# Designed miniproteins, single chains, part 1

No score or structure here was measured in a lab: all are predicted.

Each design is a single chain, and the fold is of that chain. pLDDT is the mean over its residues in the fold that is shown.

## One batch from the design tools (miniprotein)

Design m1
Fold by ESMFold2-Fast:
Structure m1 (fold): chain A 88 residues (1-88)
Amino acid sequence: MEFAEKVKQIFEKHGIKISDSEAEDIATILQGDEKALEALEKILSDIKNGKMTFAELAAMTVEQLAERYGISRKSAIRLKQVILRYHL
């Protein structure tokens, strides 16, 4: 399965419809980073379950995001670009 298809499936699993173009753009930002993708799935789950708001997520520093989701600073930078661009 292509990385963009994994992105699309994760969003659809959480009730969010994205276009093929949006999925490809997100996949490009994440650069095949499977750890950033796993963290994105957790973020979407936390938002869906009321454990996180977009405002809280957008206010988090790269370091806070890395600590919360147990990912590297590099993965957190990629993930933060997706968060800011797509207003998750």
Scores: mean pLDDT 81

Design m2
Fold by ESMFold2-Fast:
Structure m2 (fold): chain A 95 residues (1-95)
Amino acid sequence: SSTVELEKQAEESIKKMLETKEGKILILHRDVDGNLTGTEYVSYKEWKEYMELLNRTYGITEQDLKTVIDSHPSNTSATVQGLILEGKKIKRKEE
């Protein structure tokens, strides 16, 4: 039940931030078996920095994200979570 509540909070935080362009997203960290290992918050400023890294590295644009979300709105949370985790991986490689 606590995991379900965290997943709902993550989804709602993502939808709110994408709509308002402010606040913070709840990110869920999982192991290879899908078990929750930790949580953290990512601010709108950090989200923009990750999107800039993804654009520079892979050419992913805000329009590409919008296209994916519009096509598969039920996957919005998973898509944004995955983009942030990839952005974090890129940032670690640059340092």
Scores: mean pLDDT 83

Design m3
Fold by ESMFold2-Fast:
Structure m3 (fold): chain A 81 residues (1-81)
Amino acid sequence: MEELKKRIEELAKEIEELVERLPSLDPEEQEEALRRIRELMEEIARLLEELAESEEEKERYRQGVRDAYEAILRRAEQPAP
């Protein structure tokens, strides 16, 4: 359980670093970064489902991951130059 939490934190930190770089990246680099972010988000979703003790908790985690990814996509569409 603790190892899964630490892994999630490490993946989340990698996503944060990629998101911070998005406004300064070229369109092609942004697409590559968004693909990487999606892969990391999918891995976090799987780990969160393993941590969940109920179906209700699993659904909350899935919703949270979807909301976070949508926020990232919106940021990529409206970068501050």
Scores: mean pLDDT 75

Design m4
Fold by ESMFold2-Fast:
Structure m4 (fold): chain A 71 residues (1-71)
Amino acid sequence: SATLESIIHELRRLLAQTTDPRVAAALEAAIAALEKGDVEAAIRHLEQALSLTTDPELAATLRRIIAGLRL
């Protein structure tokens, strides 16, 4: 869907700005899951990225994306 494609695009943008390799790996896994349509796996990977990040702006964005995927 256009909404899912928009989320994938936003996650790719966040990935490009991410310097922590653990957070980057979790974001890459979330993107791969969304590209396969596996929303539940994507949420698990985004929750992992959220637990690993020390960036409050990234954390806020990830919480918003997770909430949107649960609709």
Scores: mean pLDDT 88

Design m5
Fold by ESMFold2-Fast:
Parts: structure tokens; C-alpha cells; sequence
Structure m5 (fold): chain A 75 residues (1-75)
């Protein structure tokens, strides 16, 4: 579904921008907002996997990239 991929890309982009700002500022609200965006992306990834969407793998990779970035910032 092009729509699921579109939604995933928008969520991933916003999460990355929020995490970069958090790394620069230390503002905990930005971290919370990034975690919310990532949470929504995980839901989209789960739906894509469940319906065997052709973009499921790409969306899963977006989740993994953001989880790795978040993990490094929380350590």
C-alpha cells in the first residue's frame, strides 16, 4: 500500500528531526514527541506485516533505524 509507505516515511522523518533536536538541546519534550512518532510507526509496521504489504520490509527497517538512534540517545 502506497498510503502505508507514505505515512511511514512522514512518521520516520518527523521522528528523526525530533531526535536530532533532542541531541542538540536535551529538551525531554522532543524525546517524548519522537517516541510518540516511533510508536505510531511501529503500529504502521505491524499492520504492513499483518496484511503482507510489499513495503513491510522497508517500513520495518525504518523502525529499526529509529530504535537504534533512540537507544544511543537514552544510554
Amino acid sequence: SEKLLEMAKELAKRAKELLKKYEETGDPKLLLEAEIELGMLRIIAGVAKLINDPHAEEIREMVEELEELLKKLKE
Scores: mean pLDDT 87

Design m6
Fold by ESMFold2-Fast:
Structure m6 (fold): chain A 91 residues (1-91)
Amino acid sequence: MEEVEREAEAGGRVVEAGAERGDASGLAGAAVGAMGSVLSAGLAAGKEGAEYAAERTVEAARRAGERGSGPGSREAARAGAEAARNAARGV
């Protein structure tokens, strides 16, 4: 559980770094990267761990979108959050 949470936080930081760069491409790449990390951690922890990690990733992506200041950054963050939630449901 702590490992899953730590990996979700790391994924969130990657999304935030993309938003700070102000590049929509960087933000999308960071969101996809965070998504992959959550999936890997979720597989190890099972459904409950995946849902918990997805929740943390969704919050981090939302914060990154707010910092990005642009419509594109918020849309990318929202897409990443949706992908994370869908992945958790698939587990």
Scores: mean pLDDT 59

Design m7
Fold by ESMFold2-Fast:
Structure m7 (fold): chain A 82 residues (1-82)
Amino acid sequence: DREARIEEFRRLLAEQEELVRRETTLTPLEREAYEALRRGLEAIVEERLEEARRYHERFRALAAELGLPSASLEQFERSVLG
């Protein structure tokens, strides 16, 4: 079921890219947070799990500072862990 999981993560990556594209009012720090989320999802799709973990840690730190939507954080955590 590895292929099905990778395909799901690829869809999540596309959804995140679309979301960031539509949000033109993001601050530089918010863009860093979404960039970390995007790179983490990309690493998951490419099965670079250590990189995904690092980007998850970065995103988590930035999200905590910015009060970003918990849904995005939960989605990333679910993607990395299961």
Scores: mean pLDDT 64

Design m8
Fold by ESMFold2-Fast:
Structure m8 (fold): chain A 59 residues (1-59)
Amino acid sequence: MDDGKAAGELLRYLVTVLLPDPKSDHEAISKVIKEASRLMADGKYGEAAKLLRDFIEKL
């Protein structure tokens, strides 16, 4: 499973679709982007992908 690609695509969705939406919780989205980016920088792509999926599913 390509967790790096999955995490990257999910992060792209948050930045390009959810952040520009004025109805989105910008604070929550910014926080999850920062946390996912930190996990990806640490090589924890699977944890980043799971965090991003769980956040999107909770919407």
Scores: mean pLDDT 78

Design m9
Fold by ESMFold2-Fast:
Structure m9 (fold): chain A 77 residues (1-77)
Amino acid sequence: SITPQQAGDATRTALLSQGVPEEVADEAAKAVAAAVSKLDDNRKKALVVQTAVGLVANEGVPPKEAAEKALKKALEA
């Protein structure tokens, strides 16, 4: 099972690898971990990580908003 910590760590690592500043990557990791803590389905947890990383890295969405949008998308899936 994907834990909140694992989801946060995966988000941080992915963002850092794409050149996102550490401060932004850390905030995104915390927000994604909080979002994932509200889910029990591993597919939805993975979707939150993937969606939030894309929104922050590619679209410049602020970390908290990216995690909230990713959670909403996962709940609709």
Scores: mean pLDDT 88

Design m10
Fold by ESMFold2-Fast:
Structure m10 (fold): chain A 83 residues (1-83)
Amino acid sequence: SPEIEKKMEELDKRLQELGARVRANPNLTPEERERLFALLGEIQRLLKEVLESKDEEEQLKLLEEAKRLVEEMGRLVDEVEAR
């Protein structure tokens, strides 16, 4: 589905931006960095499952879950950068 491909590309782009911000921030504690990379790993796992699924309903559900985790990761990055 073109819609699924577009949503995946948007999430991947956002994830790359957030990952770069995490790597560029020298003020992250080891614990905060570990937590953020754990979220990154979970999001990447969900996106892989979207690619492996042949059911559009399941793909959309997985994308919704991935989007939720990306939004959570974004909030954590914003919070740390506000220090």
Scores: mean pLDDT 85

Design m11
Fold by ESMFold2-Fast:
Structure m11 (fold): chain A 59 residues (1-59)
Amino acid sequence: PSQRVQRALELMGADPARPWTVAEVADLVGLSPFHFSRLFKAEVGVSPLQTLALIRRSA
């Protein structure tokens, strides 16, 4: 994955109980939410919103 997507996964994985928002994660990796979502989905296979929803559902 790109450095920005890798950093996003690290942030989400380091604190999976935190109620992350797509906008918050995107800002932390220096991207707009739109560009971040496209890049993340292209490399991970699912959108950041879907990934965050899955993290919340697994609790």
Scores: mean pLDDT 76

Design m12
Fold by ESMFold2-Fast:
Structure m12 (fold): chain A 104 residues (1-104)
Amino acid sequence: GESRGVAEVITPYGTLKVTAVGTSKLPGSLSAQTAGGVAATSGGIASTLTPGIEVKVESSGDTKKAREVVEIIGSKGKAVIEAVGDSETGKVEVKGSGKAIGEG
């Protein structure tokens, strides 16, 4: 299956979309000695942020979870946006924190 986490945030610095995607691939039946998922990939970031701000992006992937963390630092404050897709449960978590989320 595929698990996907999406955070869309309007900030004073612009619009940010963060996507985390977790995918697992079943091993071939002829390779019964090798069980488990073969891939977990972090998604992408689409942004229209104001020039001159600091943006830090950390992507991590595990077979069970894909995670994107975006930290935005500017004169109006700091925002941290986390999107997590979980391939075990098919659930998606989206978390946002900081003053730049909602109104600055």
Scores: mean pLDDT 49

Design m13
Fold by ESMFold2-Fast:
Structure m13 (fold): chain A 82 residues (1-82)
Amino acid sequence: SLKEDIERVIEALKELEKQGKTPLPVPKSWRELAKNPEFRFPIVDYLLRLARKHNVPYEELALLLKGLGFTVEDLEEYLKRV
């Protein structure tokens, strides 16, 4: 499912950080990761790509990202630019 794919991406990013392959330390939680500006846009890009792969409507994607700590307004601005 889309949620499972998102969780796998988050786990992969954390593993890369543990291996010293990313520039930033591993955050304590997904919500902390989502609030960090350096991670916010790369994560949104990846989540949007996953949503397109699974044909997820904008409204469902907005609810998912809101649950993960993103604002609906941030998502609306991002989707209008892509």
Scores: mean pLDDT 57

Design m14
Fold by ESMFold2-Fast:
Structure m14 (fold): chain A 75 residues (1-75)
Amino acid sequence: SMEEKKLQEVLEILEEVLQLGLQARQEGKLEAAAKIEEIYREMAELLQRMLDGQISAEEALEEIRKLKEEAKRIA
């Protein structure tokens, strides 16, 4: 379904951002890693709000896509 596809994209973005944070930490980029980890926490909160029905899947995905671009910019 369309909602299953949106949830899958959200989970894939969360995994990508988690890996960016881990890589930054392994490379000794501690400030970048901390910022990416903060972005990951914001994404996890958006996912929880979506699962709780507080925001739509479309709204959650839009914000999570923006946060992904921010994490990539920091990395």
Scores: mean pLDDT 88

Design m15
Fold by ESMFold2-Fast:
Structure m15 (fold): chain A 79 residues (1-79)
Amino acid sequence: GEEIVKKAEEAFKNLVAWAEELVKQGKATQETLDKVKELAEKSLKEIRELAEKGELEKARELMEQSTDEMLQLIAEGLK
């Protein structure tokens, strides 16, 4: 259970860090970063709840879906 949560936490942390760097470079907006952070926090909470229930497959699917959604937000936030 804990392993998928740690993997999701690290992946989302890396995506947020990438979005922060893009904002710092003027390549993305603060609005884009805020949306990525909000999605990361919400998704991680849901993944933790699924992992606690033993629904590891659903936790993995949500991690993949949330990762794709964060990548889309970043891509749409670029010039």
Scores: mean pLDDT 86

Design m16
Fold by ESMFold2-Fast:
Structure m16 (fold): chain A 63 residues (1-63)
Amino acid sequence: DALRQAQLQQLQRQLVALETALGILEAALDIFKEMGDQEEVERIERQMEEIREKIAELRRQLE
């Protein structure tokens, strides 16, 4: 099924993009933790949690 194949490829591309974004945010988180910026740390941690939830949902949709 061409629609299923296209959906799987789209989900895989989105998964890679989200995992890349997590890596960038993790690096930023370490920097702000060293700076003692607790408000920015909390903001980044919230964004990372949202991305992790989306990754889990996408992985659940992949066969």
Scores: mean pLDDT 83

Design m17
Fold by ESMFold2-Fast:
Structure m17 (fold): chain A 88 residues (1-88)
Amino acid sequence: DGVDEVAKELLEKYPQLKPYLDRMLEGREDEKKNILKALIYLASGSEPEDPEVKEMTTLLSEGEQKAIKGIIPEEEAQEYLKKLDATK
């Protein structure tokens, strides 16, 4: 689906994010869209407004959040987020 397509594109360009995404998704496959959004926000250094997405950011420690911050340019992150918002 569209969520899986965005995840694939993101990980092909930023493979360093894969370990974080895999750990966040462990036992939470039904939350995939919100988890992927949370990862994109954290990696771009942008703050999510959606409470459900904010909760998913807590799946990574503060140290892990700091380690991934700046990996995705903010403009590029917004394009991934728009694609995810178009998925059902």
Scores: mean pLDDT 84

Design m18
Fold by ESMFold2-Fast:
Structure m18 (fold): chain A 86 residues (1-86)
Amino acid sequence: EKKEKEELEELFEKAKEAYKNSESIDKILLAERLVKLAEQFEKKGYYEYAAELYKMALEILEKELGKEHPKTLEVKEKLEEVEKKI
């Protein structure tokens, strides 16, 4: 659906801006929102958008929780699976 794709692309741009301005937002909550949005893009087959959102979430989670945290590892695995489909 062309309108659905345009709405998802708008959400992607808003998420990217939120990531850049994350100092004023709970960073873990932002990462969780980025993962949820990435899952929506992945479900629709927009793997490049999903990969970028997972990368942004992963960077936040690695910095805030550490590289070995279960949430960080889960997002890393999702990113690797999506990158195989690009």
Scores: mean pLDDT 79

Design m19
Fold by ESMFold2-Fast:
Structure m19 (fold): chain A 74 residues (1-74)
Amino acid sequence: SAAEEALRARAAEVLARLRELAAQDPDKAISEMQREAGALYREGVALGVPEAVLRRVVHELLTEAQRVIDAALA
């Protein structure tokens, strides 16, 4: 759906910002990851994205963001 496509595009933008931030300030990236995930969830609800799709997109973002942050901390 157009709503799912918009949400996935937004998730990709968030991940790109978190990737840049993790390279400079991993601690800030952790706090921003949590805030951005919450914002993305609220945006998805407002767009009418089905709950199952919304949970999947947010989970995928959090999983990938965590991997990026863990790599920056190593």
Scores: mean pLDDT 85

Design m20
Fold by ESMFold2-Fast:
Structure m20 (fold): chain A 79 residues (1-79)
Amino acid sequence: SEEKIKKLLDKIENAKSVKEIQKYLSELVSEIAKKYGLEKVSDQDIIKMIQEKDPRVLEASELVQKATEIAHKAVERLR
């Protein structure tokens, strides 16, 4: 759900350890895949959807990119 994605982003930003970042990031990627119906799509099918500019993959990719940036900042904060 969208609420669950928002909560996971907040948990990543406020994580207290690298293990927490890894846990919440993995959970977030799973929730994004569920939201956009990509949970069991093969890598080849995802590539095809990108080539076809499927909005589901494009929006999912933008959320993953945002999550990765938040995770990188959280890792730097924990140094």
Scores: mean pLDDT 80

Design m21
Fold by ESMFold2-Fast:
Structure m21 (fold): chain A 68 residues (1-68)
Amino acid sequence: MAAAQAEAERRMLRDLEGALETLRAAGDYDTLLAGLERGRGEARKAGLEEVAARLDAEIAEVRAEMAA
């Protein structure tokens, strides 16, 4: 069911957000970017479009910060 999928997506995003905050605070952008790109690929493969879109947005932000 879509509701069960949304619950799983929220759990995944919650876990990812904690890890992302830690890596971002540490300035470990290479590890952060690699993790986000891998997660995005896995989310797309699993059909988790909302998770993939969220990760894609975060990847763009990290890349912009690295380029500045």
Scores: mean pLDDT 74

Design m22
Fold by ESMFold2-Fast:
Structure m22 (fold): chain A 106 residues (1-106)
Amino acid sequence: ERAVRLIEDAVGIASGILEILGDTKGAEQVRKIGDEVVAEAREKGLTPEEAVRLLLDRIWEAYKKGELTPAEVAITLFALYMVALDEGDEKAVEVIKEFIERFKKE
């Protein structure tokens, strides 16, 4: 439940921002990735940290395939970071920070 809520909230914020910016395709792609991560988190009983790691892996794969732009990735990472910080999940926050630093060096 906690893992699913964190992913749903982060994806909801990210896709909402993308919709406001007129990026309907980016919003749809982020929601699709989020839905896949939520399904796996429910099936495997993932922790919030594990679900965040899975979401970040799927975002990276989509980015490498050209399915997400750098801006769409950045917006999604920002939303995920803010939600994890608000939930007080220090392990999830650390995982997200590490991914952001790696993404910046691209």
Scores: mean pLDDT 87

Design m23
Fold by ESMFold2-Fast:
Structure m23 (fold): chain A 107 residues (1-107)
Amino acid sequence: SPLAEIERMARHAGFRLQLEAADAKSRGDFQQAQNYEQLKQLFSQTVRELAALMRAGTITDAKVDALMEAFRRQADAIAESLDDRGRAVVEEVIRTMEEIGKIAKES
């Protein structure tokens, strides 16, 4: 189902962010670890809101677009506080969220 695919993609993105946060902590970079945790929270919150709309049958293209725009804006703000590696991770996570939004619209 579309929702199951979205949940699978969300688990993979969450796992990647968990690994990046753990790596930052292992280097003593607690600020970068916190930034990755913020991105993980933002990602999880956006997916939960999207899944709630899908389950309620209230999903519209406009609502999906608004969630995607809000996510991108907040993710880009977090990226400003990350190094080059972290910015590349943010770009990958944004691409995953864009694909999730596309699946939701086609559901």
Scores: mean pLDDT 90

Design m24
Fold by ESMFold2-Fast:
Structure m24 (fold): chain A 87 residues (1-87)
Amino acid sequence: METYTATGTGTTAEDAVASAVRDLLEKYGPEILDKPGTVTIEVTDAASGRTHTATGKGTGEQALLDAFDQLDRSAPATSATVTFTLE
């Protein structure tokens, strides 16, 4: 089991997650999208400073999309941490 993590910044949850995913793909390559496991997204809300967490399961791509679909993509954010925990 391997863990891949990155933090991105953005003004919305979508922008912050996209930034983190870009960093992950640059460091570890697209192979992480094909492996089964879980993806956890932690978004820091810009208004409250609180962290909202979503978790998806499946292949890395399916798990990422499942986690991301649980979030309000347009919500104001400062950062997001994306963690792939893969087999």
Scores: mean pLDDT 85

Design m25
Fold by ESMFold2-Fast:
Structure m25 (fold): chain A 82 residues (1-82)
Amino acid sequence: SSSPILGIEIKEEELKSGKIKITITVLMSPEQSEEQAIEELKKAAKEAGVKEIKELKVERVYDELTGKEHVKVTGIALEEKK
């Protein structure tokens, strides 16, 4: 069995307001659904301690290196500085 996830990226950026912008990106393996990608994003957000996703973007990305189309989902959260 192949993993349904190709990669997960978490980026944190401190804003001028002192809030932390957290961007979580999940890149799915080929043949995975957008619904599966969203569930994996929610799981990654929960494991990262993110309570609320403010924005969610779903896109399909062609990878010229693999010759395959992948579902990519990106979630954005705003958290207070710890």
Scores: mean pLDDT 81

Design m26
Fold by ESMFold2-Fast:
Structure m26 (fold): chain A 58 residues (1-58)
Amino acid sequence: MEETLEAEGESAEEAAEKLLEKINELRQQGYRVIPTAGSVSERDGKYVVTVKVELIPL
């Protein structure tokens, strides 16, 4: 199944770290996580990292 993951932080690095935490949580739940597309944007002085992932149950 396809899902969109998003994380926000004061820097691009912080937003990316939060996104990696979300990916790791899904992997711990028994999903294979395959990134298909990603983007980085700034919104209201914060950085937002968005990644589309394909989730495959293991």
Scores: mean pLDDT 81

Design m27
Fold by ESMFold2-Fast:
Structure m27 (fold): chain A 67 residues (1-67)
Amino acid sequence: SEEARKEIRRLVKELAEATVNGDDEAAIQILQKLDELIRKTAKSPEDYEKLRQEAEKLFNEEYKKLR
C-alpha cells in the first residue's frame, strides 16, 4: 500500500539520520522496525528482497545527502 511505502521511506530517513549522528541504539531499533515492516508488507519472498533492496538504495541516497 502507499501508506506502507511512506512509512518505509520515513524509517529509512530516520535510520540514515541516526547513523550519521552515531546513535547506534536508535539505529538498531529503527532497523528492526524497518525489517518488520518490510516483512509484513511483502507478499512473497521475492517481493521482500525487492523492498529490502529499494530500502538499501534509499538509505544510501539519504546517508550521502547527510555526509
Scores: mean pLDDT 85

Design m28
Fold by ESMFold2-Fast:
Structure m28 (fold): chain A 70 residues (1-70)
Amino acid sequence: DEALEEARKRIDEITSKLPKEFADVLKKMADTALENLRKLREEGKLTDEQVKRQVEALINAIEKVAEVLK
């Protein structure tokens, strides 16, 4: 999924300046959330627009956490 792959890249960029331990934890949490969003979309429980909004919310949350961690 191109949108989810783009989200992973954005998360990688946000976490790239953090200590590796924090970056690894945040990436694993994000990967789990993105995989769940992908499954919910495939099951027809979320629309593409709803997935995009949830992805932006996830990215904003990760940016906020990264700001606090460094």
Scores: mean pLDDT 79

Design m29
Fold by ESMFold2-Fast:
Formats: C-alpha cells, structure tokens, sequence
Structure m29 (fold): chain A 94 residues (1-94)
C-alpha cells in the first residue's frame, strides 16, 4: 500500500538535506509524513492525489552519527484505518 525509501548519508556537512521518497499503490484520501530527528519532529501533509512524493528536509547534525526516522501514514478512505510505513536512516558527519 505505502512504501518509504531513503538512503543513508555519509560524511555530510553539519547542515545537510535528507531526502525520502514516499510511494502509494493508488490515490489515498490523506497522506502525511512524520520526520523525526533527535532535536525535532515535523509532520508534513502530502498531496493525496499523487502516487509518488519526494520529501526533502534540512537538518543540523549535533552528533557524529544521527538517526532520522520517516513515518508515512496513509488513509485509503475516511472509513478505513490508516496504513503506516517507517524507515530510519543514518546520517554521519565528516
């Protein structure tokens, strides 16, 4: 139903962008992505009619290695329970 894809980032500068791709097999009623770092959590609403989403988030690395977790939540229709997919990526600082 919903898929989240991202790559680890190695030897990044202290301020860097991380990217996640969110894909749904069909249009959904609602879709959002929660982006969690050690310092903040942000929820982004995505256009429900699109099947493929490229989400880019700027982060500031406080540690040599940090984890960034993306959780996509999609509601097929207003009456159905949501489907979730999550991915944690590693970002290392140079």
Amino acid sequence: MVQVTAANVFNAPKKTDVEVTVQTAQPVARIEVRVETESKSTVLELPAQDLLHFVKVSIELKNKEEKVTFTATAWRDASAPPVTASLTMTVTQK
Scores: mean pLDDT 79

Design m30
Fold by ESMFold2-Fast:
Structure m30 (fold): chain A 96 residues (1-96)
Amino acid sequence: MEIEKILELLKPYLSDEEREKFEQFAKKVKTVEDLLSDEIDKYLSPVTASLVRLLAQLYLAGIEVTKETVEKAYEILRKSENPDLALAKLIKEPLE
């Protein structure tokens, strides 16, 4: 459920080929923590892979992943291009 929800929210940011590859990868994923693996880098671009890992980290930190969460996360990643700084900022500043 959580993985499917993240996939649905990510679809606007994925190419058609990336969506198909990520769906194949998602079938191997049993927990949200699996989205933090290096395996994702084989299926997605660096920016999209960073976005997926950031959303997984937010979910594990207890932050609700919504459409607005994805939009704000993408904006921060696009601006800073640093996933660690983006994650720290999102934890300090609520996305909702």
Scores: mean pLDDT 69

Design m31
Fold by ESMFold2-Fast:
Structure m31 (fold): chain A 120 residues (1-120)
Amino acid sequence: KRREEIKAKIDEMTKLLREGKYEEAFKVADELLKEYGEDHPATVEARALRMLALYKLGKKEEAIKQAKDWIEKYPDSGASLYAKAVLYFIEGKLDEAKEIAKRILEMNPDSPFAKLLLEL
């Protein structure tokens, strides 16, 4: 039940980001992460999508800080690849961001975040 609810919200966020509705995407992400926690394995996608929404809203420094804090806390985690992909994307290193997105898809073929990055 909780996994299905989290997936539905992640799909909603991804749709909002594609539509340019960055404030709405951020709100959905923020509410999801407050309810289920940022350290939950099922919310990894929501954390990455929230960082992208912050960047698109012009809050670049906040997005970078969140990504770096995530990498610092979990440096050896596969989940940190999501934060690294966001950092490369924000820095304009699009080829590096896409290579990490491809690696994420090898581990999670249904990743809405990785699919979104490859469309940019």
Scores: mean pLDDT 81

Design m32
Fold by ESMFold2-Fast:
Structure m32 (fold): chain A 102 residues (1-102)
Amino acid sequence: SRLEFVREFELEVKVEGLTPASQVGAAEAILDGLDAAIRYLRGEISKEEFLERVKEANRRAVELQRQAAGLTPEEIDRRLHELGAQVQKASAEFERLLAELE
């Protein structure tokens, strides 16, 4: 499940011609998906709720990328730095939970 989940997220965010602005939107969607996965692994939400949240994150990925296209270079740099730290923290938590459950 871990490998399939990671592969699904990799496929969803890997698009041709991804700009720094588009990466901001993609990172926000990844954080939403990681939060859902963490909550599911902790038993806080059902499998059905987890799947619906992942679908919602995917639907919003394009919208978030379009919203990010209006950002200045300075805003993009700041958001990518902030989001990078959040993704790293969420990914570490996700990996730790997967290790505990195996």
Scores: mean pLDDT 69

Design m33
Fold by ESMFold2-Fast:
Structure m33 (fold): chain A 86 residues (1-86)
Amino acid sequence: AAAAQEAALEARIAAVLAGVEANREKVEEELRKLLREMGVDEKTIEEVLEAFRQGKWVWVEDGKLVLLPREEFYRKYAAAVAAELA
């Protein structure tokens, strides 16, 4: 019954997907901050960011690097941002 939270997450995912190309540099910095707050180590963060710069979509699950489709990567990113801000 968190309708406001669900609506905010949907809007965030749509905004991230719409703005990804124009906001790559901002997404990279936000991603670095987000991964640090999730407890990811600096070396792993650098590997995720390097993959992002190369047009690859890598996420961290249970301390492991996972290659994802673009849409799934941004879904996880948006969900993590929403969780941090909520």
Scores: mean pLDDT 72

Design m34
Fold by ESMFold2-Fast:
Structure m34 (fold): chain A 76 residues (1-76)
Amino acid sequence: SEEELRRRYQELKRQAVSLYAAASINRVGSDFNRRLGERTGSEALYEGSRIDEESYRKNLELAEKYEREARELKEK
């Protein structure tokens, strides 16, 4: 139904916005930990940067997937 399509569209858009926000936080964290690791030589900070970068990529990919799915629903 049209109502079900609208609800799915709104949910996908909401999830995408949330994931973009999470990705932005992860990117800031990765960059901060990378710079601090470079200054201190801390392996733990480099590892933290790597984990945040991985989370950034995963959240961005998922956000883009939900945006595509929302666009496809709207084109119907």
Scores: mean pLDDT 87

Design m35
Fold by ESMFold2-Fast:
Structure m35 (fold): chain A 96 residues (1-96)
Amino acid sequence: SMAEEERRRRIEELAEGMGKALAALARGVVTAGQLEPSAEVAAEAERRAAAAEAEGRELGERLGREAEGDVEKFYELARERAEALLAAAEAAIAAQ
């Protein structure tokens, strides 16, 4: 049905957004405290960002399906997961 197609598109959009957000977080963790990261650090940041984007898309798809394409419900589920990921990122930065 058109409603199912709309829901699938919404879930895909939410998954893409989650992937981009996690990629940015991963890049930020690797380059934390560095105004001009070396080429080696920049390359590592991009590798981790690519992996995080793929994982974020998968996570976003799962949460989007659980929310049944409802953006508000997705946001609530994503926020809880994001808080855990941000805490982990903060700990990783502090360990550098």
Scores: mean pLDDT 79

